# Ledger of designs, part 40: designed miniproteins, single chains, continued (5)

Each design is a single chain, and the fold is of that chain. pLDDT is the mean over its residues in the fold that is shown.

## One batch from the design tools (miniprotein)

Design m17378
Fold by ESMFold2-Fast:
Structure m17378 (fold): chain A 88 residues (1-88)
Amino acid sequence: SQSQLERFKKILDNILKIAKSPDQIDRDIAVAMVRMMSSVYKTNLSDDKKSQELSKELEKMAEALEEGDFKKAEEYRKKALKKLEELL
């Protein structure tokens, strides 16, 4: 639903804010949160292909955040949102 998409968007927006923290612990938490989300979709048995694609985009977002590449992280965030729309 649209409300589920908006909730997911807010979660990712909050993670991006934490990832921009001057505190390394906050940045590590942000990366861990995105990887946890990726893992949840990777294990979804109801729609394996689309869930795997969403998981892959979230993992790429986590990798970009680890590199401090916020431009790539935003690109993968947008791709993840598009994949989630396909699941809803």
Scores: mean pLDDT 83

Design m17379
Fold by ESMFold2-Fast:
Structure m17379 (fold): chain A 88 residues (1-88)
Amino acid sequence: SREQEVLRLEMEAGAIVTGMRALRISLRRGKAPADVLAVADDGLARIDAIDAQLRALIAADAPVAQLQALVDEMRAIYNEMLAKIKEL
C-alpha cells in the first residue's frame, strides 16, 4: 500500500540521516583533515535539507515516485561520502 511504501521511505531516510551524523562524529574523533570534515558537514547539510523536503512532500500527499527520488538523492550523497572515506 501507499502507507507501507511511505513508511519504508521514511525509515530509509532516517537511517541515512543517522548514518551520516554517525560518520561525521567518527571523522571528527579520528581527527580527519579539515577538508574531509568540510565535505562531511556539507553532505550532512544537503541530506538534512532533502529530509526536510521529503517530510513536507509526505505531508502534502505527494506521489511515491517523487518521495523515492528524494531518498535516492540522499542515498547518493551518503554513498559518495563513504567512497571518499575509503580513499583515506
Scores: mean pLDDT 89

Design m17380
Fold by ESMFold2-Fast:
Structure m17380 (fold): chain A 84 residues (1-84)
Amino acid sequence: TQEQLEALVAQAQAELEATFAQIAADSTDQAVANRLRQIALLQVLSQVADQAAQLDSSHRDQFLAQRDKYEAQLQAMLEELAAA
């Protein structure tokens, strides 16, 4: 059902966010590689949030807000990388 798809998308987002946090924590020896992985993961998280908004019209605004948050984080990280 739609609710089951929404639950799977929410679980996937949670797992991806946990992976992002782990990559951020593991920055000592692979700082550049870790930043590129974080950028790639934010792109995936943004896409997952956008898909969730399409599947769950009752929580669309919440998922669109999550997408916008991930896009803002992506932009900030790209700006930091460009400034370095």
Scores: mean pLDDT 74

Design m17381
Fold by ESMFold2-Fast:
Structure m17381 (fold): chain A 93 residues (1-93)
Amino acid sequence: GAAQAAEGAHRAGRSAYTDGLNGDPVKAASAGNAAHSTGRLAYEGGAVEPARKAHELGKKAADAGTNGDSVLMAKYGREAHEAGEEAYRAAAA
């Protein structure tokens, strides 16, 4: 459901952030794409604003990873992680 998808976005955003900080653009891009996909499922399930943010920020993290920008990848991964957590709290309550 929406809560599980939002939790997925939260965890995927954390992975993108951590891998970005560690200078692993391939893993961070993969994690950013996962946050993008699970954020989309969460907002379609009714967790509108924070899930949409996780979806958009996950894509930005993935795009930054593809471009080899570890700093932007870590930034957007962290923001996707935070938005996914907010979406999870909204969907789970």
Scores: mean pLDDT 76

Design m17382
Fold by ESMFold2-Fast:
Structure m17382 (fold): chain A 71 residues (1-71)
Amino acid sequence: MVSEEEIAKKIIELLEYNLERMKEEGVSEETIKEALKQARESLPYIAEKYNLSEEEVEKIRKFIEELEKKI
């Protein structure tokens, strides 16, 4: 059984990994920002699919928002 915290951590790790790959491939900042926006907008679906608590969803959302600010 995987905890909600472990699932949220894996989602964050995957977001970091994908962002790094996009940067290495020379993807534009505008495209990266759009991808992060889409990730944030898909959070309700992800929360339902993985039974994430509101606290874990908010943690992922804040992480995405911080990534958006750094681009």
Scores: mean pLDDT 80

Design m17383
Fold by ESMFold2-Fast:
Structure m17383 (fold): chain A 76 residues (1-76)
Amino acid sequence: DAEVEAIVREGIARIGAAETLLEQLEALGDTIRRLRSVADDATVAAALRRMAEALRQEYGRELTADFAAREADSLA
């Protein structure tokens, strides 16, 4: 879904650019709300797992990635 991919891409960029954990978690929360407004729980969970991987690999945002992964597990 193009809408889901756009939200994921924007979310990763915002979290990657955020210097503090609080700003990263706020950006993640906004991204989760946007994803849940356009997709079912299974699609949101898959998107959050992809985000967690990208956040770890590209930005070193391990704590925020762990929060994204835990949210994905709660939805599946």
Scores: mean pLDDT 88

Design m17384
Fold by ESMFold2-Fast:
Structure m17384 (fold): chain A 61 residues (1-61)
Amino acid sequence: SKHERLVEGGEKLFELLEAGAPGSLVRGLGDELIQAAKEAGSEEAIRLGEEARRLGTEKLA
């Protein structure tokens, strides 16, 4: 379901952030979370995905 995809994506994001994953992976997951959140209609999840995208981009700069 759309909600299951969001939960899975959020868990994966926390794992990547805790592991100090490369910015490209964090940014890519952020893009996937934004898409899933828009499909689910969750503004909070969209914001979380956008924040992950921003953090990933900063790590690449």
Scores: mean pLDDT 73

Design m17385
Fold by ESMFold2-Fast:
Structure m17385 (fold): chain A 72 residues (1-72)
Amino acid sequence: GAAAQALLEATRKYVEQLLEKLKEYLEKKYPEAEIEIELLDLTRARAVVKIDGKETVLEVEITKLLEEVEKL
């Protein structure tokens, strides 16, 4: 119903805000890297990492995103 849809939208917005904070953290820690993060669903994200002219695209569980980006 409408209440369930409103809760889902609020949850999505909250997760998107967490991903923006993660992006800021990574950009400060790795200033040579250009990082873009997109929410695919409530459990998965896509990260595009550009460093030294090399582009890497990762689609991973949100809980694994930091670990997988830091392996690059």
Scores: mean pLDDT 79

Design m17386
Fold by ESMFold2-Fast:
Structure m17386 (fold): chain A 70 residues (1-70)
Amino acid sequence: SVIEEFEKKMQEFIAEKPAPGESRTIELSNGYKVVVVAIAEGEYEFVMEDGSVAHSLEETIKLLKEKLAS
């Protein structure tokens, strides 16, 4: 699923231990994109295509499910 794909790609980014200020665009198989930004060591912010911002993986997944249902 798109959600499982997002979780996998997010875990890969976390495993790389990105420095504060580093970002990655996660592109999903459905064409949807999420920009993840490292804001501190082990802390991340997620920017959705519509400009919505999430501060946790759980919140991002909920927003993705809402967007996919639209």
Scores: mean pLDDT 81

Design m17387
Fold by ESMFold2-Fast:
Structure m17387 (fold): chain A 86 residues (1-86)
Amino acid sequence: HMYYSTVDITGPPGSSRDQMLRIGRTAQQAALRAGATSARITDVTDTHTRVLITGRTRSITRRSGRSAQQAALDAGASRATYTISS
């Protein structure tokens, strides 16, 4: 059974779709480095992006979600939140 984390990311004021895609890719890469089985960008607008993360364990999925959240903020997101489900 897999665990899932959804990372919802809001861009800075005046963000573009290209900027949101770059922030999403940065979050995606951070999740994979933290041990996620997969990470995919599921939504991109000029103000918002979403990354869906899957992991083998709840612990890995939480770590991957937190890493993606922090990477998004470090890349210039105004807000990033994560959730965990199974």
Scores: mean pLDDT 88

Design m17388
Fold by ESMFold2-Fast:
Structure m17388 (fold): chain A 110 residues (1-110)
Amino acid sequence: SKEKVIKEVKEQAFALLEQIYDEADILVERGKISQETRDKIHALIDKAREEIEKAKSVEEILEVVSKLIEEIKAIYKEHLDDETAKYLEELLEEWLEKFKKYAKEIEKES
């Protein structure tokens, strides 16, 4: 059913958000970003989670996740050295593409 597809895509989106949330904590522990920058990233993730919970379609979930990734990439570019920022931007882009492929596959199987 459409509702089951949306639920499965939301669960995968929340898993991705937790992964990004944890990565921000690791960056603080490694002295790569400030606690203030980490708190800003966490606040964006918390807002995205609330928007995903309210989403009524896979397309709405994908739009929220894509926007979050772009906002996090901008923060990394501003606050990290060029090499670390590039690595994490490419990693976030890979995670987003895997998430998009998963969502498309789940819709096809329903």
Scores: mean pLDDT 88

Design m17389
Fold by ESMFold2-Fast:
Structure m17389 (fold): chain A 70 residues (1-70)
Amino acid sequence: LRSEAEALRDQANLLKQQADQLEAMGQEYAKINLDLAGGLYGQAQQLYSQADTLTTQADRLEAQLLSLES
């Protein structure tokens, strides 16, 4: 339902914000510790992927709602 889709989108947005922060930290650490920077980039990519999954789930719930209206 719409409220569930909204909650999923909110979670996706929070994960993207966290991923952006990890990516920024990775860029700073890349100057002094490439292994740590690589780990931060990897975590950021994981969070982006999770956010995309939640967005897809929200899209499916919205599609189900629209099918009820048609």
Scores: mean pLDDT 82

Design m17390
Fold by ESMFold2-Fast:
Structure m17390 (fold): chain A 86 residues (1-86)
Amino acid sequence: MPSPAALMETLSLLRKGIKAAQAGDVDTAISYLTEAKRIAERAGLDEAAQYTDQAIRALQAGDVDKAIQYAKKAMEVVDKALKEVL
């Protein structure tokens, strides 16, 4: 079971990634999302890691709107997991 600290860190990084993407700072967004994906993978949050990977790929393809949608889906998965640990 992932630790609450790992879940909170993943959410923080996903939020920072979305904000950077919205600001047009693609390199910073990819950096935050890459770290979020790494933590999600180590925590066994495979679905969140997959959505985060899709967000990174969308940014690399220049599709910022799609990247934000995937990052938000990753956040929903992580938020649900966090609510299960109280």
Scores: mean pLDDT 86

Design m17391
Fold by ESMFold2-Fast:
Structure m17391 (fold): chain A 84 residues (1-84)
Amino acid sequence: SLEEMLAQLQQLLREMQQLVQDAVDNRWSAAQAAAALARVDQIQAEMKALIEQHEKDPELRQQLIQALDQQVAAFRAILDAVLA
């Protein structure tokens, strides 16, 4: 259902937020930050697949994917800064 999809998307978004917060708070090593970036990539792919599978309106699907891509880009930028 749409409600189940949104709940799954919210859970995955919370996981990404926690990874970013942990990287900032714990001053992760390059290896830890690289592992977090790989996990963010996996989460992005899972969220995109959920949107593509469950959203039948192509315009809304595109808007949701664009919003996801923008949010993920912001998280990647923070994790990349930890690697610098």
Scores: mean pLDDT 78

Design m17392
Fold by ESMFold2-Fast:
Structure m17392 (fold): chain A 84 residues (1-84)
Amino acid sequence: MEKLLEELEKKANEMLKAFDAKTEEEKISLPQNAIDYYQNLLKLIEELGKGQEETELSRFLKETYTKYLKKAQEILEEVKKELE
């Protein structure tokens, strides 16, 4: 649990660094990698939870990953607007 929260915070901080990145590719790839990461985690939770009753942990993880996915998508849109 603790390691998972640390990884989530690390990815969130990496998204914010997109605006300070030195190349256009890096500015786009940082939030895109975060989007891919959270989408894959959400898919994994959905597959593992298939046919099971929703637990407090699975609900918390789904909410957390969905929140960070939205933030990553917003950052990617802002970066793309800044580059265009």
Scores: mean pLDDT 73

Design m17393
Fold by ESMFold2-Fast:
Structure m17393 (fold): chain A 64 residues (1-64)
Amino acid sequence: DEKKKKVEELIEETYKKLSEVSSEEFAQRGVDALRRLADAGASVEELESAGRTLLSYAKQQKAE
C-alpha cells in the first residue's frame, strides 16, 4: 500500500509539472519520472503502463 501510494504521488506530481511544458519536453521528463518510479520500487509492468499513459495522454492534450 505504501509503495503504491508513493508511485501514484510521483506520477501525479510529475504529470502536473509536465503539463506546464511542451510535448517534447514532457516526453523527455517522463522518461526521468519513470526512472524515479523504478527507484521507488515500481515493477516493470507498472513502469511500462505509467510511461505509455503519461506520454499518450500528454501528447493528446498538447497536440489538441
Scores: mean pLDDT 65

Design m17394
Fold by ESMFold2-Fast:
Structure m17394 (fold): chain A 77 residues (1-77)
Amino acid sequence: SIIEYAEKLAEEIKKEASTLPDTPEAKKVKAEANKLVDEALKEIRSSDDPLVQSKALFKMLAAKGMLLYEERIFKKK
């Protein structure tokens, strides 16, 4: 189900966030990503509207993208 998929994705994103360094920049990215994931998970769990669920899923993917960009920038320096 979409809820099970979203819960698994949320766990994966939070694990990725935990691997980033505790620099001020990384802390801001981690905070924003965790916020987006928590908001999206609430939205998916609270609505059966496909449009609401799709938008919430995109928020989770945006959070994952933020973490990926931060990791790539950090590793290339």
Scores: mean pLDDT 81

Design m17395
Fold by ESMFold2-Fast:
Structure m17395 (fold): chain A 92 residues (1-92)
Amino acid sequence: DLEARLRDIIANGSPGERLLAQQTLILYRLGRLSPAEVRAIIAALEARDEAAMRAHNARLQALIDQLSYEEYEYLLKELFGEEVKVTEPIPR
């Protein structure tokens, strides 16, 4: 279970490893990452391959820049909970 492996890293990793794992889990749930990409990120995290982790982080930041407003708000809520409040104008 890819989500269980990511949650293990989130529970036991360094702050940087936890953040990368959390962003990976959220983007996977949003359908922005394939299972193969998630496996590659988990492998880099488990190996503590700093170069691979930096490359994956750069890709995740690029994907985050492509998120809709609603997907980005979901990402912020999952990472920071109710601490980050975003107000959106009511659509016409």
Scores: mean pLDDT 77

Design m17396
Fold by ESMFold2-Fast:
Structure m17396 (fold): chain A 82 residues (1-82)
Amino acid sequence: SAAARERLAAVERRYGELKKRLLQLLNDPSASDAEIQAALAELQAVADELIRLIGEVMGEEMAQQLRDAVDRDLAAARARLA
């Protein structure tokens, strides 16, 4: 639907902004683990919504490819917090 595609575009923009913020925190030596954990949690929540919407609009194969891409995007933050 048009509403689903509009929602998808908005969620994609938010995912990109939050991913950029997380990468900036990971490259900031003054960033706390708590700040990185909070940014990771926010990015994960938006990623879950994005995966759901991609599944609805483009199908499960595209949703699975996005899941794999998200896992790669989150790997550095997860490694730092381990």
Scores: mean pLDDT 87

Design m17397
Fold by ESMFold2-Fast:
Structure m17397 (fold): chain A 109 residues (1-109)
Amino acid sequence: EKEELERRLRETLAELREIAEEILEKTTDPEVKRAVERLLETAERLVEAVEAKAPVEKLIGLIFDLLGLAEELLRLAKKLKDPELVALAEKLFEKTKELALLALKLHDL
């Protein structure tokens, strides 16, 4: 149902925010902080765009930006050779993919 997908979209954003906050608490790297902050802002903008029933072109643009930021964060984490940060960045990437899929499913309804 549409209501179930809307609930899952909000829950996925909340989970993504929790992982991002954990990264921000643990990291001292300014590039990691900027990447996480930009990722959170983009994820929130994607959810707002879905709720506002924005055109699919806008949703796709935000999804590309969001996935690109998540991949950049993973690359930064691997470069820093911090296995805990890599694990958190991988969890964040998975939540980012889930959020993107839910956004597209809601647009198709």
Scores: mean pLDDT 86

Design m17398
Fold by ESMFold2-Fast:
Structure m17398 (fold): chain A 71 residues (1-71)
Amino acid sequence: MSAEELAARAREAAARGDAEALQGAVAGTISSGDKEAMEATLAALREALPGAEGEVRRTAERGIDALEKYL
């Protein structure tokens, strides 16, 4: 899966309000070992964060923390 596809999965899940799909997208990006995909997904999460609420916001914050740890 390309960096764009992984970032798009995270962006789509956040826009849909799907915290479980968002968690899966972040986990998939980390499992890829692709730094470009991790950076793209991190950027997507940071862009989504201001508009995110509840569990989606918490999942995005955890995803940012996890991606920063692996970058």
Scores: mean pLDDT 83

Design m17399
Fold by ESMFold2-Fast:
Structure m17399 (fold): chain A 113 residues (1-113)
Amino acid sequence: AAAGADADLAALLRETGGELVATLTVSAAVSAEEFARRAAAAVRELRARGLTPYVVGLGGDPNGATFAVYGFTAEAEARLRAVLAGNPVLAAEFDSSREVADSLVEWAAEREA
């Protein structure tokens, strides 16, 4: 993803009342598997609290890629959706962030079975 789009989405999530529960980095010190395990745990915590989880890319550099895990109430999600209605790029990125959250929980469940 483009760094500017990541920064704009992160600012909107903060301003619209999304609850940030984790900031996670994939790097030499944190494997993709360990990242997925931590992200799945954060997503499950949000679901247990009745929040809709989203995993959003914050940008990558040569040292790693950073992601934020946000939870939204129905009211906060509706407000964010209204703001995103005029920006199809950010709206698509936000929708993709929900699919990533769902996929991470499915991945973790398969490994626990």
Scores: mean pLDDT 73

Design m17400
Fold by ESMFold2-Fast:
Structure m17400 (fold): chain A 79 residues (1-79)
Amino acid sequence: MGGSLPTIDVTLEDGTDLEKMKKLFEENVPDLTSVIINERDNKLTLVFSEDTDLEEAREIVLKIPGVKSAVVGYRPLLL
């Protein structure tokens, strides 16, 4: 059966250090399973466990300096 992984797509300020932001998210955002770096767009996708409270996770992400926006999304577990 198809499922979806909860994600938060994060847009960063231009010139932001992607490695520094990844570490800040790993340190400050609970239930984070992985961080996907998109260098082309200066964006990060945060991937969470299936039962993560995305409302609380998004609020934590938005408090981190260098974050312009955080958008809740879902990625299919199956194609």
Scores: mean pLDDT 76

Design m17401
Fold by ESMFold2-Fast:
Structure m17401 (fold): chain A 90 residues (1-90)
Amino acid sequence: SLKDIFKERVETMIEALEKGTISLEEVFEGLEIMIKEMVEKGVPLEEIIKWLEEAYDALIDRLRELGREDDARRLEEERKRLIEKAKELS
């Protein structure tokens, strides 16, 4: 399913972020691309927002476990921005 694909991509981002293979900027770009793809595929906005909130929760939790509190705060700010942007794409 599209939800399973979205979740798998988020898990890959978490692993890459933990390993230092990907930057926060690349995570932000990846999430924006994923939103655009889901909108273009006709996924309901309510579902996209829910998946985004779940993705941000997972990413933020992982950063806090790693002691990366400043990065976690930055993700919280980006979460608000990106969710607002997703709502405008309806």
Scores: mean pLDDT 81

Design m17402
Fold by ESMFold2-Fast:
Structure m17402 (fold): chain A 73 residues (1-73)
Amino acid sequence: DKLIEEEQIDAVIEEAKKLYEQGNYDKALELLRRLQKAIKEKGIELSREQRARISEIQNKMLIEGKIKVEELL
């Protein structure tokens, strides 16, 4: 798997949101997990806006029962 670069984060968040809105929860989750891996491995500092957008997508999936609480970033 190719790690996500820092400059790609906003585009990746937007893509995950679109996948979620399309009902493609498996791909949205995979993309968010790849993002989490890149953040941890590269020590990337997220902006407040980026963190808020990721949290919004994850919280919506959690409320809808698409992910478990232990799967959150």
Scores: mean pLDDT 74

Design m17403
Fold by ESMFold2-Fast:
Structure m17403 (fold): chain A 81 residues (1-81)
Amino acid sequence: SEKEKREKLSKLLKELREEMEKKLDEAYEKGASAEEIKKLLDELTDKMIEELIKKLKELGFEDLAKKLEENLKKYKEAKKK
């Protein structure tokens, strides 16, 4: 049902956010530099978006997944230049 799909998406977003916050906290605790934190944040952001796209497709949010794929591609192209 639509309600079940929304609940699964909400839970996924919460889990991805908590994983990102935990990894950033661990890096700060280890005394990571500002440059290392920036690199980690970039890597975590890319991973989070890729996981979101995959899970959105699995949940049947194909249009939203396609929009995120297009945005991720544009982001990666902008980052290279």
Scores: mean pLDDT 77

Design m17404
Fold by ESMFold2-Fast:
Structure m17404 (fold): chain A 68 residues (1-68)
Amino acid sequence: SLPTAEEIVEYLATHGFRVSRAQAQRALEHLLKQKKFTREAIDEAAQLAGVSRRAALAVAAYLSENGA
């Protein structure tokens, strides 16, 4: 099963990132459209979601571990 935005918010919180559910959902939706989490894809997710590049990278890492 694909991760939920709520799971992403909790994961990011454990790594010191404060992100809303809506921001997590935008990052998740953009990254799930990608076949690979390239630097460009991560930067685009950060811009679209309104989060830092480090937060978007953490989302990509979580997806890689939990089935993206």
Scores: mean pLDDT 84

Design m17405
Fold by ESMFold2-Fast:
Structure m17405 (fold): chain A 90 residues (1-90)
Amino acid sequence: MELLERMRALAEDPAAGEAEAEALLEEMLRALGVSDEELAAWREALRLAAEAAAEDDPERRARLEAEARALLPPAVVEALRKILEEARAL
């Protein structure tokens, strides 16, 4: 309930910063049972994904993307799926 209300507030405020959105997303993941260790693995996956996005060599980019995907915990994927389903219902 509280988490969903915060999501609606964020969606209604286009001035809400990227950092605020990221903080809320991590809070939502924790609320859905994602551990701090799984969040750390997800942050590392995001770091590799950002590195891939900045890579001009398509072969190196594909390798970084594959490494990022391999680090992504199943619990985070399932939690993100639930968040996306709830967001679509809004």
Scores: mean pLDDT 72

Design m17406
Fold by ESMFold2-Fast:
Structure m17406 (fold): chain A 70 residues (1-70)
Amino acid sequence: MEEEYERLIAELKSFAEELKKKHPENQEQIDELYKKMVEVIRKFAEQSAEAARRAYEAGRDALLDVIDQL
């Protein structure tokens, strides 16, 4: 459980850091979204690993949607 959670958070962090490098003017917005997604993943991880994975996928899609609108 902890290993999966840590892996999902690490992957999301790496993704957010890459986005901040490509879009420095949106760094604050990306950081805010990352922080919110981490809390969502953490909350769902308490329920099940499957719920945590779905939350991670939704969070990544939300970050992609934000940069696609730039």
Scores: mean pLDDT 75

Design m17407
Fold by ESMFold2-Fast:
Structure m17407 (fold): chain A 93 residues (1-93)
Amino acid sequence: MEELIRAAREAARLYVNGANMARAGMEVTGRDPSTPEGRQEILDFGLGFGVGVLKAAGEEETAEILERAMAREPTLDLEAAVRAAEEEALRAL
């Protein structure tokens, strides 16, 4: 597997981990993560977390791939996020 595709898969996992942290925070504070507004907040936090960590690590290209993948196909499902990131990495090659 290409190094960029592997990095994209790990970026998608990082994104979903961030999204799950946001969801847990909402549930602890009594907010509903299933509303459109709650879902958007979870998506935005996941993306910000993933992109922020990648950019801090100097992984600019992988961060851009994650941003484009989630802009094209926003999802909270791990398998769908991994697939979207892999497809975007393949387009970048």
Scores: mean pLDDT 85

Design m17408
Fold by ESMFold2-Fast:
Parts: structure tokens; C-alpha cells; sequence
Structure m17408 (fold): chain A 74 residues (1-74)
């Protein structure tokens, strides 16, 4: 699905160090989501990915991605 594809691409971009692209794709995945479960899944996976790659990200970049995830999970 478009949702699954965008989420996968977001995580791949994050792994490559392209945080701007990762955040953009994660937001696109969120917009492509059809239910709350998918939205929460995006947030949880983004949060997990940030934790796994914390050493490759600046504190500001980590804060931006975590803030995005936290808003969805609120």
C-alpha cells in the first residue's frame, strides 16, 4: 500500500542520515494512513528508528522527529 511504501521509505531515508527527507516521508505516510492504528504505527516506528540511530542524528533532529511522534501518540 501507499502507507506501507512511504513508511518504509521514511525509515530508509533516516538510516541514510537524511532526516529532512525521513520526516517528510513519515508525514506523507501519516497522511496516507486510513485509521488510527496506522497513524500510531507510524509514530511508534519513527520513535524506534530515532532511538536506533540516535548517534547519527543531531539533538535538534532527534527532538523534531520525537515531537512529531509524540503529537500523534497524544
Amino acid sequence: SEFDEKLREALEALAAGDVEKALELAEEAYKASQNRKQQRFVALMVRHAVREHAHLLSPEERARLLAFADEILA
Scores: mean pLDDT 80

Design m17409
Fold by ESMFold2-Fast:
Structure m17409 (fold): chain A 69 residues (1-69)
Amino acid sequence: SKEEEAIRYAKKGLEAAKAGNLDEAVQLFTKAASLTTDPEKKAYLHRAVSAALKGNADEAIKFAEKAIE
């Protein structure tokens, strides 16, 4: 399903962000946001992207973790 695929990409993005690969995390979180139909999860993924673009790995991780709850 699209939801399962969104969670897979969000988890890959989390691993990338934890490794400090914020450019990869941005791409993965953006893909996850495009696949989820949940507005709250989509909003958290967009916030994770914004944090990663600003170089804030800890904020990106926090928002992405909220997206997969």
Scores: mean pLDDT 89

Design m17410
Fold by ESMFold2-Fast:
Structure m17410 (fold): chain A 96 residues (1-96)
Amino acid sequence: MIRKATVYLTSFTVGGIPFTGARVVDEETGEEHDVLAPTDNAEYLAEKIAKILKERGIKEVTIVADSSPRSVKLAEEVAKILEEKYGIKTKVVVLP
């Protein structure tokens, strides 16, 4: 059976500095893994997420983003990298 995870992606700014938080939730176990990046670098974030997923045998992921343009753009870029570079089937869901 294919294991699945949900990634909750949050983009925020502190003192003019961009940060990105990602919470990876294993859908079978409920186990949570947090990633914090002091950048909007989609490649860096995707690499950290892919490592967590690969170590757990997870091959499918849903990325949940808020409706802000910054969060949507970052989620789409991370999803593309996860599919093209890491072979992880990825779906993006934007919350209203």
Scores: mean pLDDT 79

Design m17411
Fold by ESMFold2-Fast:
Structure m17411 (fold): chain A 71 residues (1-71)
Amino acid sequence: MKKKAIEEAEKKGEEGLKEYEALVKAGDMEGAEKTFLKTAKEISELGSKVGDDVMSELLTRLAREVNAARS
């Protein structure tokens, strides 16, 4: 059961990151910030199902990728 929740959280992170990168490239920094916050909230809502370790890893990865996309 938890494995499906982890896969869902990873998918949300990847989709949110792609949207974030597209918005940054388009110059829509406000939209990019909203997308990042939305993605982080969606992953956090799955936290009780995926566990703290997986949650921390996914959120850290998202933050790192967002930083890289922003330069």
Scores: mean pLDDT 77

Design m17412
Fold by ESMFold2-Fast:
Structure m17412 (fold): chain A 79 residues (1-79)
Amino acid sequence: MEEAIKYLEKAIESKDPEERRKYILKAGKHLQDSGLVDALLNDEDPEKAEQARYLFEAMRAIANGDNEKAKKYIEKAKK
């Protein structure tokens, strides 16, 4: 989880669309590796599933250029 959040924060700081995309992809890989994607798919852990949803919404916000919305979802995922 921490690595996924770190890459999403780097994506928000990136001014270049290619750099931003690179960090979003790295964040997605770390979400998969941390079991958050599996939690979202099988509902075994409601808290992890909720964190996965917030991080997914953060990725979507970054892709749409909405850095403020992305930051809000990252903070929700940390709780």
Scores: mean pLDDT 76

